# Designs tried in a protein design run: designed miniproteins, single chains. Part 61

Each design is a single chain, and the fold is of that chain. pLDDT is the mean over its residues in the fold that is shown.

## One batch from the design tools (miniprotein)

Design m2110
Fold by ESMFold2-Fast:
Structure m2110 (fold): chain A 85 residues (1-85)
Amino acid sequence: SLEEQLEQVLVRFYTGVAEVSRLIVESPRRDSPEMRELARQVDALHRQALAVLEDPSLSLQQKIELLERLTREVDRLLERVRRLS
């Protein structure tokens, strides 16, 4: 179902957000400008995901498509934080 697809993309999104945040916090470089910028970017993606979920004008299919795009952006941040760690 579309509801199950939404749940699956949300699990992937929040797992990615948690992993990026964990790697930043555990990094000896956590206070570097690069790590602070990554923290700002993951926070912005989290706010965008909440806005998508809370938007009553979006269909379930549109929410899934937008959250899949945000999940890909989280995956890109995860690659960046791993390179800086």
Scores: mean pLDDT 90

Design m2111
Fold by ESMFold2-Fast:
Structure m2111 (fold): chain A 78 residues (1-78)
Amino acid sequence: SPEVERAREEVRTLKESIDRKLQRGADVDELIAEVENLIKLLQEQIEKYKDDPARVEALNVAIEELQRYLDELRARKA
């Protein structure tokens, strides 16, 4: 799906941006909060666009990838 491919690319770009901020000494707790807030916003979009299956699929893929990345960020604190 073009929508899923776009979602994966957007998540990749965000992950790279956050990783660069971490390398420059950004607060990992602030970045964790940023990712958590984005996941919440994407979940709200699923409810808004529930009649668009392709968009819902892309949003679910983005949420899943962001949740995995969130686990990686949390592991960096341990």
Scores: mean pLDDT 86

Design m2112
Fold by ESMFold2-Fast:
Structure m2112 (fold): chain A 87 residues (1-87)
Amino acid sequence: MEKLEQLRKLADEADRLVAELESATDPQTIEKLIERLDKVIDQAEKLIREMRKNATTEEEKQEIDELWDRVMHARGVAERARKRLLE
């Protein structure tokens, strides 16, 4: 299923960007990672909204919810990193 595979890729990219963001110490690098992560999260949120509307199996619904949780975790990490840059 094309959209589900796209969502998995976005969640995987978000997880990777979170790991890079947690290891980054340079403010410019942190800002670029936050910008990239914000774009990935926006794309994932739009896709999740559409997929939840069209999900027909319990397996699909559960996977969408798990992927959403991963994306929301990434959003929290980005927001905390942004707050640290302003302090």
Scores: mean pLDDT 82

Design m2113
Fold by ESMFold2-Fast:
Structure m2113 (fold): chain A 100 residues (1-100)
Amino acid sequence: SELDALLEEIRNTTDEEKILELVRQIGHLLGLSPEEIEAILKDVRDALKMGVTPEEIAEAIRRALEPTSLNKATALRVEIGVLFLKRAVDIVVEENEKKR
């Protein structure tokens, strides 16, 4: 599918701007509003800055599109937000291990 092709391109790049452009294309493919797309792009940029990988972003998008009671925009933001929080926890745990 077109979605699978876009997700594969995300997995195969480390360029932040290319990842954001691919996510924008997915948002358009899913029929999201411009406002929803910009919110998701901000969440993705924040996650990448925290050290979340392109592979993790692609998997989060795939999971968000599984059947759920959440709308697609909310599901995407939840899945990406969980990745950001997990990475933040990993950083705190690593820092605490250095203090022991």
Scores: mean pLDDT 84

Design m2114
Fold by ESMFold2-Fast:
Structure m2114 (fold): chain A 97 residues (1-97)
Amino acid sequence: KEKILQLLNELISLYQQLKATDDPAKQQALLDQMDKLIGKLVKELSSQELDRDELLYYIGKVLSLIGILEGIRLQPERKQEYVDEGIKLLQELKEKL
């Protein structure tokens, strides 16, 4: 649980940095770093003994996080909306752990 909480906190920090920057190069670097952290999150979740309902819940949340990052890439004018949605989703995940 501690490693997952650390990864969720790192993702929240990166969303806050993404919200604060208007530099496209910095934004791309942050998004790429977030993709790598989501990959680590998937690996840590896969290493836990989860029942079927817990597994489906976390898969759904990971897919939502991936969708949010792609939403930012495809619709950068909606970046603030997607960032706020991503932070809310990560806080919900922290509460369920």
Scores: mean pLDDT 83

Design m2115
Fold by ESMFold2-Fast:
Structure m2115 (fold): chain A 66 residues (1-66)
Amino acid sequence: AAPAPRDLALVHEAGRLIQDYREGKISREELVAKLSELYRRSDPRAQAYIERMARDAGIDLEEVRK
């Protein structure tokens, strides 16, 4: 397996953004915008993980993919 520390960092950042949203620290609009940016910067493996985390948080990935 190819090491991808940067993609793992992007996944970790996505998780922190979702947690900040759940704690009311950021708006849904800010979360969607930041997740969309991370998603575009990620490889397919990291994208799949971000998709699942977004879904678990009740975020529609159609919004994230824009």
Scores: mean pLDDT 75

Design m2116
Fold by ESMFold2-Fast:
Structure m2116 (fold): chain A 99 residues (1-99)
Amino acid sequence: SDYKKVLEEIYKRAEELGLVVKGAFPVVDDIFAEDPTVTLRLLLRRKDSDEIVAVVDIKYNPKGDKKVLDISVTTYPSMPEEVREKLEEIAKELKEKYT
């Protein structure tokens, strides 16, 4: 399951960057399409802060094997530049490999 592999890799690599996934919830994008889409939204915070510093969105087809369609990152101004660049690189790498 590519969806499971993407989730496990994001959790692992976020932790290596000193980030923790503090919340994960589905956002429904288009359930009426022939190929429906759901986005899993991951809220990332620093280990020593309750502040959300990034959001990772994993877009997937909820049917069958849960094919990953897109991975995107939004970072907030409180995110250190070096950590932002690494997180964006991770998302790009996973998108290239699994979409």
Scores: mean pLDDT 81

Design m2117
Fold by ESMFold2-Fast:
Structure m2117 (fold): chain A 62 residues (1-62)
Amino acid sequence: SEIDELLAKAQANKPKIKELLAQADRKIEEIRKTLPPEEAERESRRLARETVGRAMALLAGR
């Protein structure tokens, strides 16, 4: 089943997604400590959006 193959790919990519999210979380924490609040929020939002996009691509097998 094509659905089963997509689910298997998503499952196989779970460790990569977890690492991607963990790396982004560490970077966001560093940004919030280093930059002024307004700039930190802007950069954190950008990085979070980019990370979600990458995670979605991994779930889609890309």
Scores: mean pLDDT 81

Design m2118
Fold by ESMFold2-Fast:
Parts: structure tokens; C-alpha cells; sequence
Structure m2118 (fold): chain A 66 residues (1-66)
């Protein structure tokens, strides 16, 4: 499903960002954002809203990692 694919992509992106983030506090924030977003995506019936959640989470994770 689209939700499963989006959740998997977000989890992979978070793992890559965490591996590259030397600050443990920032790494933890990325992990928490990814976990919450994945749960929201899995519970979302609307594929457009699931995509929006993934996009917003990805943006926030990248901002924390920058």
C-alpha cells in the first residue's frame, strides 16, 4: 500500500539522518518525529493526507539535521 511504502521510506530516511547526526539530542528528535509520523501514516486512510504527513516529517527531520 501507499501508506506502507511511505512509512518505510520515512523510517529509512530517519535512520540515514540519525547515522549522520553527531548530536544525540538532535538524533533523538529525528527518531521521535519519524516514529510519530509513521504511526500517523499507518492510521491514515487518505493517501493525499498520508503523503502530506510524510512530506512535513521529512522537512522537519532535515531541518533538525542541518
Amino acid sequence: SASRALAALLERSAAELVAQTPDPAAARKIEELAREAVERIRGESDPERAAQIAQEAGKEMREIAA
Scores: mean pLDDT 84

Design m2119
Fold by ESMFold2-Fast:
Structure m2119 (fold): chain A 55 residues (1-55)
Amino acid sequence: MEILSLEATEKSIKITVYDKKTKKTIEYEFEAESLDEAVDKLTLKWMEDHEEHSK
């Protein structure tokens, strides 16, 4: 996973990431008050979608 861009909106943070496994760009949007919170949510979501399918 590689973060390409971060865009803050009024109540959410939009994160564009590059998936090295599929070689595709994916956009996520999280309700977060800070970049740190949005990155934490991204990490959890990424693990759920790609790593945690079997536990």
Scores: mean pLDDT 73

Design m2120
Fold by ESMFold2-Fast:
Structure m2120 (fold): chain A 76 residues (1-76)
Amino acid sequence: SIEELKEKLLEAVENGDFDAARQYAIELRKAVIKEHPEKADEIEKIFSELLQKIVRGELTVEDVKEYLAKIEEILS
């Protein structure tokens, strides 16, 4: 489900569908925190930055890839 949500987030941003991107980002944040509650503060900080870029209409596909890479690094 987490991998599927990552793919859906990337596709939404590629399509310029920021409403869908916001929904998938929120679902992904909740799913990742549920699996890794000890990393919740670090994960929430990254998702806060990502969601702020969505609100500003500034989120790019490259931004999503960078944020997802940072999350994977934290979870490693």
Scores: mean pLDDT 85

Design m2121
Fold by ESMFold2-Fast:
Structure m2121 (fold): chain A 99 residues (1-99)
Amino acid sequence: SEELERLLEEYLRGLRVQQRAARDGRTELDAEEQEVVERGARALRQLRAIFDEADPETQKELADKLFQRQIEILRELGMTEEAEALEKEYKKMKEEEEK
């Protein structure tokens, strides 16, 4: 839903910051990056509470969106091999879950 998507986006923004820093070999985040990561962590806690109350179908949709957005983030960061590997895992998982 729209609420889940907004919280998911905030969480993923923080995740992207962390992954980009890791890709670039940085162990420390600057103040702005740290704020984004902290907001993402708070969004994740809220998202988890909403997730627990959601229908199984909604939970699957949220998991699917998370997978898709993580793949997009990896591709944006130029981590093509990791994105392709994750995409293959995602497709295999979906095939098994749909059956």
Scores: mean pLDDT 80

Design m2122
Fold by ESMFold2-Fast:
Structure m2122 (fold): chain A 84 residues (1-84)
Amino acid sequence: MSPEARRVLEEGGTQLSRLGIQSYSSGGYANSGLSAAVRASFSSIEEAIRLLEEEAEKASTPVGQSAAEVLRETAERLRELLER
């Protein structure tokens, strides 16, 4: 995995933590999606992007919108790394 991709995913996790999302019901939607994307990034950055975008789409509540924004921004930053 690219060191840059790892940093992008770690920054996404930090942003989710600052929103208090790391404590959303013992690994809520945003945290589980980010964790799955981190695991996928060891084999495919494209798969990590897909998992982040799918998890963001599940945010149907106002409370989930901030988490969805962080997940979408993290996916976009990973996509920019693939364009290099």
Scores: mean pLDDT 63

Design m2123
Fold by ESMFold2-Fast:
Structure m2123 (fold): chain A 72 residues (1-72)
Amino acid sequence: ASDCGILLDQGLQNENEDLFIQGLECLINDYPGVIKDNCAFFLAVFDEGLSKFPQSEQIALLRAQAALLCGV
């Protein structure tokens, strides 16, 4: 698994918003091509973050950035 995946898993397991955000930032900054190639899967990951942390403006912004990478 990538380092991003570890941060995402730890964020979800520990209900730690900061770790989950770090994992999402890792995906956007280090693996934007992987997001573009697998848009449906990765947008679902961002949507899971919004489900877990519904008041997070930062996750909402990162989801919007991922959607822009996907051309939606």
Scores: mean pLDDT 81

Design m2124
Fold by ESMFold2-Fast:
Structure m2124 (fold): chain A 92 residues (1-92)
Amino acid sequence: MEEEKKRIDEALENAKKRGLPESVIADLEFQRLLLEMAEVTDPEKIRELYEKLREIAKKHAKDYGITPEQAEKAVDALVRAIAAERGVELPE
């Protein structure tokens, strides 16, 4: 996972430096947060990462042809699946 994080961090820096579309930058930031969440077992930190993922997805929902509400539900489902696989309870 460290190599994947470095790869995404380098890609994100290059994307910003080259002025690539905001949608590309958002996709890289989203992937980076997912990798971070995969290594975290603290429910509070998972919630913080979930909020960041949700904000990115809502902001760029139109780039994917969906509504902000649909993007939020998709992120919620994804985060719940990751938490369940790790045996971590998300506080309701």
Scores: mean pLDDT 74

Design m2125
Fold by ESMFold2-Fast:
Structure m2125 (fold): chain A 80 residues (1-80)
Amino acid sequence: MSEEEKARAREGALRAFEAAANYVKQGDIETAKQLLEGARNLLLRAGVPKEKVDEAYQKMLEAIEKGDADKALEIGREAV
């Protein structure tokens, strides 16, 4: 995978995290979880270590389930 493809995957993950946070603010937890799964796959494709991705995924999932959009986005930005 090229450096440009990795950068594009990271950008895609960030946009998915921002969209997920917006859906949490709207109360659409199911769509937020779907976007989080997509972002997780993009981070793995970008070459982010699985351990870091899994840790971020679990923390974001907990924040999403609690309705904490700001915390979910903060965790997602740190994972990119």
Scores: mean pLDDT 84

Design m2126
Fold by ESMFold2-Fast:
Structure m2126 (fold): chain A 91 residues (1-91)
Amino acid sequence: SEEEDLARLKALLEYVVEQLLARGVRSPEEAEFLALLSGLLGLLEEGASLEDIIKGFEKATGVKINSVDELIDYIRKQAAELGIEVPEIVL
């Protein structure tokens, strides 16, 4: 459901933001990633739909995605490249 997908995305975004802030922002790439994730969290706080969040992501990054699972995979991959281990949060 959209509610479950939004909850999964929110949990992931909050976790990665906490990890970035706890470590301290050490590079322009980390700063840009933090800005992206914070922007998406802001949309979630405003009650945005999954479609609005996906559109916001595509406009911010220039990356086309077709689903919330692709967005989650993108975030996990970028976090991993920055040395942030993302546990399995919500299935």
Scores: mean pLDDT 84

Design m2127
Fold by ESMFold2-Fast:
Structure m2127 (fold): chain A 74 residues (1-74)
Amino acid sequence: SHELEQRILQVLGEFAQQLRANPNASDAEIEAWKAAALARIRELLEEGGESEDTIARILASADRWMDDVAAATR
């Protein structure tokens, strides 16, 4: 749904904002923020009634996106 998509985009946006606000963050801190974001996205998708295959695909895409954003920021 549009609401679910907006909530996921908000989680990803908050991760990107945390990276921008903390340019000297350690790899461990970034991995912790990424893990928290992935856990929240899983929760939103499960609550939205998405299949495990869809959840796995979206989480894999989010994981890759967050890695790309972190690499571009460093």
Scores: mean pLDDT 88

Design m2128
Fold by ESMFold2-Fast:
Structure m2128 (fold): chain A 65 residues (1-65)
Amino acid sequence: MEKERRERLLKEIEELAAEFGAEVRFEGDTIYLTLSSESVLQTVAAAVRVIGLAIELGASVKVLP
């Protein structure tokens, strides 16, 4: 994967998570997503979108409470 494409995807993940009030941490090839929302539906929607982008990156995702 090209460095520019990887950096672009990581930026999209960070921006998407921020819009849903989530925190993102990158550790090697693993993405940690901490979700904090009163709406379960918004939390699930955010997780699905982030997971989709992470799969495109070839990274693993861990969703935390």
Scores: mean pLDDT 70

Design m2129
Fold by ESMFold2-Fast:
Structure m2129 (fold): chain A 77 residues (1-77)
Amino acid sequence: AAAALAQAQAIRDQTIADAQAFGDRLGPEAQLGAQNTTGTFQGILDKLKDKPEEALKAVQQGADIARADFAALEAQA
């Protein structure tokens, strides 16, 4: 459904923005992590463009993992 695709895109955009802000905040190693997160989310949506419900689930799971990774790196910084 169009609504599921729109939600997946919004979650992607928000997670990428969060990853970029995280990279800018914590320096070069976090920047590399932000790059990897950005590439992963682009790949998910490109691969699942014809499966919006699966894309939504995949980006939700990816966002949860990315937030946990950001929290772990921030605790080490």
Scores: mean pLDDT 72

Design m2130
Fold by ESMFold2-Fast:
Structure m2130 (fold): chain A 75 residues (1-75)
Amino acid sequence: SSVEEEVKKLLEETKKKVEEEKDADKAFQIISDTVKEALELIEKADLSEEEKKKLIEFINKQADEIMRIVLQKSA
């Protein structure tokens, strides 16, 4: 669906922004804002329960990976 593609693109763009961001606080805000936006896209979309669950799982996995980048840069 278009929503699945939008969510995936949003997370990929956020990962690139976080990799370039030197300020950890700003990086965490970018991640938080992206997760919120992605969840709002899913909530408003006419998707099956299975499709919503799959996208939420994808968001959580990607957010964890991006968060790891911030933590490694702050170490």
Scores: mean pLDDT 83

Design m2131
Fold by ESMFold2-Fast:
Structure m2131 (fold): chain A 87 residues (1-87)
Amino acid sequence: MEKFTKELEDKINDIYNNAKKQIDSEKDPAQIEKIAADASAEIEKLTQQLVDLYLGLLMFDKAEEVKKKGKEKIAELNAFAKEKIAA
């Protein structure tokens, strides 16, 4: 179980970091929106899988923490995309 939670956490962080790099180097507003949307959907999916794993382990506080962090990453990514489009 610990191995799977770490692998999911690492995947979420990789998607977030890669999406930010792609948005930072992209000049097309439509592509920036697509990168942010695709990454947000994948982060939401993986975050839900991680939440479900912690709930299965009866780690309710960890499940809540993970859910909150996932929402924060999605919000930050969308804010970054909007800033890039506005520039």
Scores: mean pLDDT 85

Design m2132
Fold by ESMFold2-Fast:
Structure m2132 (fold): chain A 94 residues (1-94)
Amino acid sequence: MSEKVAAIAASNEATPESVEKILKEIKEKIEKRKEEMLEADPSLKEYPEEILEEAAFYGIVYDLSIEELIAIAKAMAEGTPQEELDKVLEELKK
């Protein structure tokens, strides 16, 4: 499944319809969360798009508020180790 998900990111033509639908829904949610973050803090436009997308993805997975998403994006941009980010995300869920 992970290999097929990667193939969908590169080319949609050979992908099962159900997996393509799920990927579209996830991408749409990521884009919406990115827009909400940028509206709340326009300075985030200076950050790499990859950081904003990853923070938005965490917001979907952990049901984070926009303020928490902005904090995660800033921590990632500051070079916070993934191990410390994982601990913060775990505490936000508790």
Scores: mean pLDDT 69

Design m2133
Fold by ESMFold2-Fast:
Structure m2133 (fold): chain A 95 residues (1-95)
Amino acid sequence: MISDIDSLYQNMLQTVQQQLDDLVKQGVLTPQQAQELLQAYTKQLDEIRRILKEKVRQGADPIEIANQMTALSIMVAALPTVEELQKFIEGMRES
């Protein structure tokens, strides 16, 4: 399970980076804006990874962890706002 969380984290970062690169190629974002967003996403995703690992260590329900991982994967594929990621993190802290 913990190794699955690390794999999810790496896949999410690759997905975000690819989507941001595509937006730069389309002229929607400057390279600087894309880099700033990537850093913001990385910070939020690092926090999510930390919380998921801590929940697993504390004996959280594996089904709930799997559901959160699935929801996060769907969210990241849609390139969420930093605010949407922050709200997701807040929900995780309350669980």
Scores: mean pLDDT 77

Design m2134
Fold by ESMFold2-Fast:
Structure m2134 (fold): chain A 78 residues (1-78)
Amino acid sequence: MTLTVNSPAELKALLREAERNRDLLRITQGDREYSLRPAAEPGVYRFWEKGASEGRLLSYDELVARLTFPLTVEVIPL
């Protein structure tokens, strides 16, 4: 399922749903592609750029600071 996410609040709601469903989120911005997944620590997210071997752990505020809305997000069930 592919969604357009227009605000930080919509992204936060989508992250809560991904945590419940154990989904992976794929974010596309121009020529860049990122993978995003809720981490085990509350309010912390694993964030990978396409081709990176290791993800970074980011807070919600750090994540939002790296993104430009609107986002194209693909929800990938795991």
Scores: mean pLDDT 78

Design m2135
Fold by ESMFold2-Fast:
Structure m2135 (fold): chain A 80 residues (1-80)
Amino acid sequence: SEEEKRVQEHLDRLRAEIDEIYEQAKAMLDRTTDPEQKKEIFEQAKKALDILVAHAPPEVQDELRRYAEEKLKELETYLS
């Protein structure tokens, strides 16, 4: 249906935006040795992802939140 196609197009676009935020944060974390700077990078990525999900269509928010949480868990491993 057109509605299913529209939902999928929103998911694909917003997942790509999440991936961009994730890859940028990951690249910065890979180059950073200072624990305080790593925390700042992580918190900025988390904030950006929270804003992105909050502004997403309600129909996709739960799926995008789960996807973003999965990416944040990967970034959090850099804080250890």
Scores: mean pLDDT 86

Design m2136
Fold by ESMFold2-Fast:
Structure m2136 (fold): chain A 81 residues (1-81)
Amino acid sequence: MRFEVRLLVVEAPEGMSMEELKKIVLEAAREVEERLPVDVGVSPIKDGAIVLITAETEENVEEAVRLFTELMEKAGLSVTE
């Protein structure tokens, strides 16, 4: 089976706890998976999280990246690809 993969990094803003960041990122990951045929993995790192989006098509991974990024921006978080 062929998979397309995109790796994103979400940085914790100054004053945000890792527990708060994890909650926001996991809630967004769940929303993306509910709306699109993708898998979203989240791994905590120092001062942030790594987000891995996997889909069967490039189109689905790009749509998932856009939706996830919009959800992060609404929460006041920055995303790097």
Scores: mean pLDDT 81

Design m2137
Fold by ESMFold2-Fast:
Parts: structure tokens; sequence; C-alpha cells
Structure m2137 (fold): chain A 94 residues (1-94)
């Protein structure tokens, strides 16, 4: 269901945020917290409109943005972002 996908995305993002906090990358922590909030707001809109595609498109946009960040990140941070991307892709079946 859309609600289950939204909850799973929130939990996946929270896991990545916690790992980044342990590494002291507070810039990425703040960025992902903002994205988590935006995604939650999009999920609420998708539920109101009964339109799952709105939420899935937001996930696709987030994935593309995260992929664009990777080349400039440390190896340790890239591993966290790679896992985040793969888990988010599983939600949208890409």
Amino acid sequence: SLEEKAKKAEEILEKAIKELEKLGDFGLVNMLRYMQKELQETAEEALRKNDESLFLKALEGLIKFLESLKPDLSEEVQKIIDELIEELKKIIEE
C-alpha cells in the first residue's frame, strides 16, 4: 500500500541519517532530514489524492538527486548513500 511504502521510505531515510550522524556529516544529515520531511508531505498529498504515482515520482527524483551527490563524497559516505539508493529503488521496483 502507499502508506506502507511511505513508512518504509521514512525508516530507510532515518537509518541513513543515523549512520551519517555517526560519521559527523551534519551537512548531509540536515539535507536528508529536509528531504525526509518533503517526502512525508508528498506522501500525505498522494494519500489525499489517491495517487501513488505522485509519491513514486518524488522517490525517483530523490534517487536521482542522491546519485548526483555521490562523486563528491568520501568512500564511507558513498557506501551509506549507495545502500540508501538501493533500498529506495526496491520501493519503486526500479
Scores: mean pLDDT 85

Design m2138
Fold by ESMFold2-Fast:
Structure m2138 (fold): chain A 82 residues (1-82)
Amino acid sequence: MKTYTLEIEGQNATVSVPDNLSVSIVDGVPVILPTGDVPLEAVLKAIALSLRLMGLSIDGATGTQLVNTLRAGVTDLEKVLS
């Protein structure tokens, strides 16, 4: 696992992800992308989580809501990658 420190809407948050996932901030929104060879289910779930986070940001979600959604989604991705 690799730990990322992210700035989301002026809040610093720490997120731990599997080594075959990456997290980046794109236009203030966290985006999750698989790295290397991962199951198709993990790719689709990573894309779905990234789209959900973008939708929540557009709808005016707080930084805390975005962080909680990211952490929950990463936990679900870990189950697919195990």
Scores: mean pLDDT 78

Design m2139
Fold by ESMFold2-Fast:
Structure m2139 (fold): chain A 94 residues (1-94)
Amino acid sequence: MSREQKIEFLEKLISDLEGLIRLVKENEITDELREQIIQGLRRGAGMAEKLGLPKAAQVLRDAAEQIEAKPKEEIIPILEEAIEQLRKLKAELE
């Protein structure tokens, strides 16, 4: 996969995670919403792996596992850390 395609995919992931943070800040965190976030992160990880971005896939899997294991109050900090890691990966490609 080209460097440009990898950068575009990482930009989309970062944007999607920023949207999730906004959603979590503006809405009550139900068990259903939490499960949807976990499943979304795991699907994103699978896509990243298929696109040859194993480090991005690991960032998303780690975030999903932490959200599953930790209280709902930690969802935003976990997503913010994932965004920072993805931004670093994107910068390495630029």
Scores: mean pLDDT 86

Design m2140
Fold by ESMFold2-Fast:
Structure m2140 (fold): chain A 110 residues (1-110)
Amino acid sequence: SLEEQVKKIEELMKEVKKKLDAMFASNADRAAVDAVLQAAQQLVIEAMKLAKEANVPQALIDELDRLAHQFLVMAAMARHYQTQEAAEEVRIYAEKLIKKIKEIADEALK
């Protein structure tokens, strides 16, 4: 059901937030950045499935897709440079993804 898909997405959002916290605790080591990347990618995949099944407005789907691509760039930079500044950009874009996915979930359940 759509309600079950939303619950799965909410749990994946919690997982992304936990991995972001772990990334900052690790001084942005590559393994921690990779863990955030994998969790966020899984969240985006499930959010895209929900959005299409629930006939969420195309504009929200397009915004999620654009944010997901921007997140991949920031994650690649953080993995390469391993700086706190690059890790902060990963957090900023991950939080933008979570916010947009929450909007999609709210729209799907209205």
Scores: mean pLDDT 87

Design m2141
Fold by ESMFold2-Fast:
Structure m2141 (fold): chain A 87 residues (1-87)
Amino acid sequence: SPLEEAIEELEELIRENAPFEEVEAAAKRVMHLFLELLDAGDLETARRALERLEEIAREAKEDPSVPEEHKELLERLVRAMRRALEA
């Protein structure tokens, strides 16, 4: 799935402490693909994707080596995805 691939790329960039611009671009791609799934009515896949992003955000929050700006970006992404799914 393009969304699952985008999520795996985002997770890898976080683990590698990639530049913020790369992490932000990956997060935007995740959100774009997530919205496409919602527009298509694939709520089940969308819910699983949100659950995976919540896990990634939680793991990043617990990791002191992850930059604060990356943690904040992930929290914003999760909040945006939850809001879109509940709309």
Scores: mean pLDDT 88

Design m2142
Fold by ESMFold2-Fast:
Structure m2142 (fold): chain A 89 residues (1-89)
Amino acid sequence: MEQEEQQKKQQLIQELDQKTKELLKKAEEYFKKDLEKAGEYLYQAAEYVAQRLTLLDPSNQDLSDKIIEQAEGLKKKLIEEAKKKKEKE
């Protein structure tokens, strides 16, 4: 029983990790090209990280919430920087 649940949990964690890695790679690529898009990818990656933490242990909800809050803050900063760069041109 535990082995089947552990395997399903491991598979879901691997899928979340893979999606997070792909989104972080996109964020890195777009960081030089489009800061707004980079912020969007970072936020989506943070959502998957938060989901993974809660899946591992429900007591991680506070940590998951903090990760989302930090990701929202970073996204806002990247959008502001993108706007400032356009104004300088």
Scores: mean pLDDT 80

Design m2143
Fold by ESMFold2-Fast:
Structure m2143 (fold): chain A 70 residues (1-70)
Amino acid sequence: SEIDKLIEQYRKDLEATEKELAEVRKQRSEAEANGDTDKGLLYDIVIAMLEAGIAFLRDVIKKLEEEKRK
């Protein structure tokens, strides 16, 4: 069904975004260790955007799963 395809796609997007968040957090820690305040700030912004994206994807998946149960 269309809903099953959307759930599969958003679950893949969620997994990819969580992996990206982990990598960016690692890069942010390296920037901090090197005293690169400008890069640290840019990574903090990217982290906030990725966290918002993860929250959005989790909410959408939950709503699609609820529709599938009906």
Scores: mean pLDDT 88

Design m2144
Fold by ESMFold2-Fast:
Structure m2144 (fold): chain A 62 residues (1-62)
Amino acid sequence: DKIKKATEALKPILGEGGASGLAYAVYNAYLEGGKESFEKALEEAEKKYGKEVAKILKEVLE
């Protein structure tokens, strides 16, 4: 499960709840709006949480 893998990778940075919620939200953006929506969600994550968080989300969920 990509969401579970992203959550585990983000856990040390955001904690379990924050990691799970963000991974789900970004993956749901892909499911609802495709690649363009996914890229916008990654940009918002980078703005709020930093480049490392956005990179993990992209590598695991893409």
Scores: mean pLDDT 83

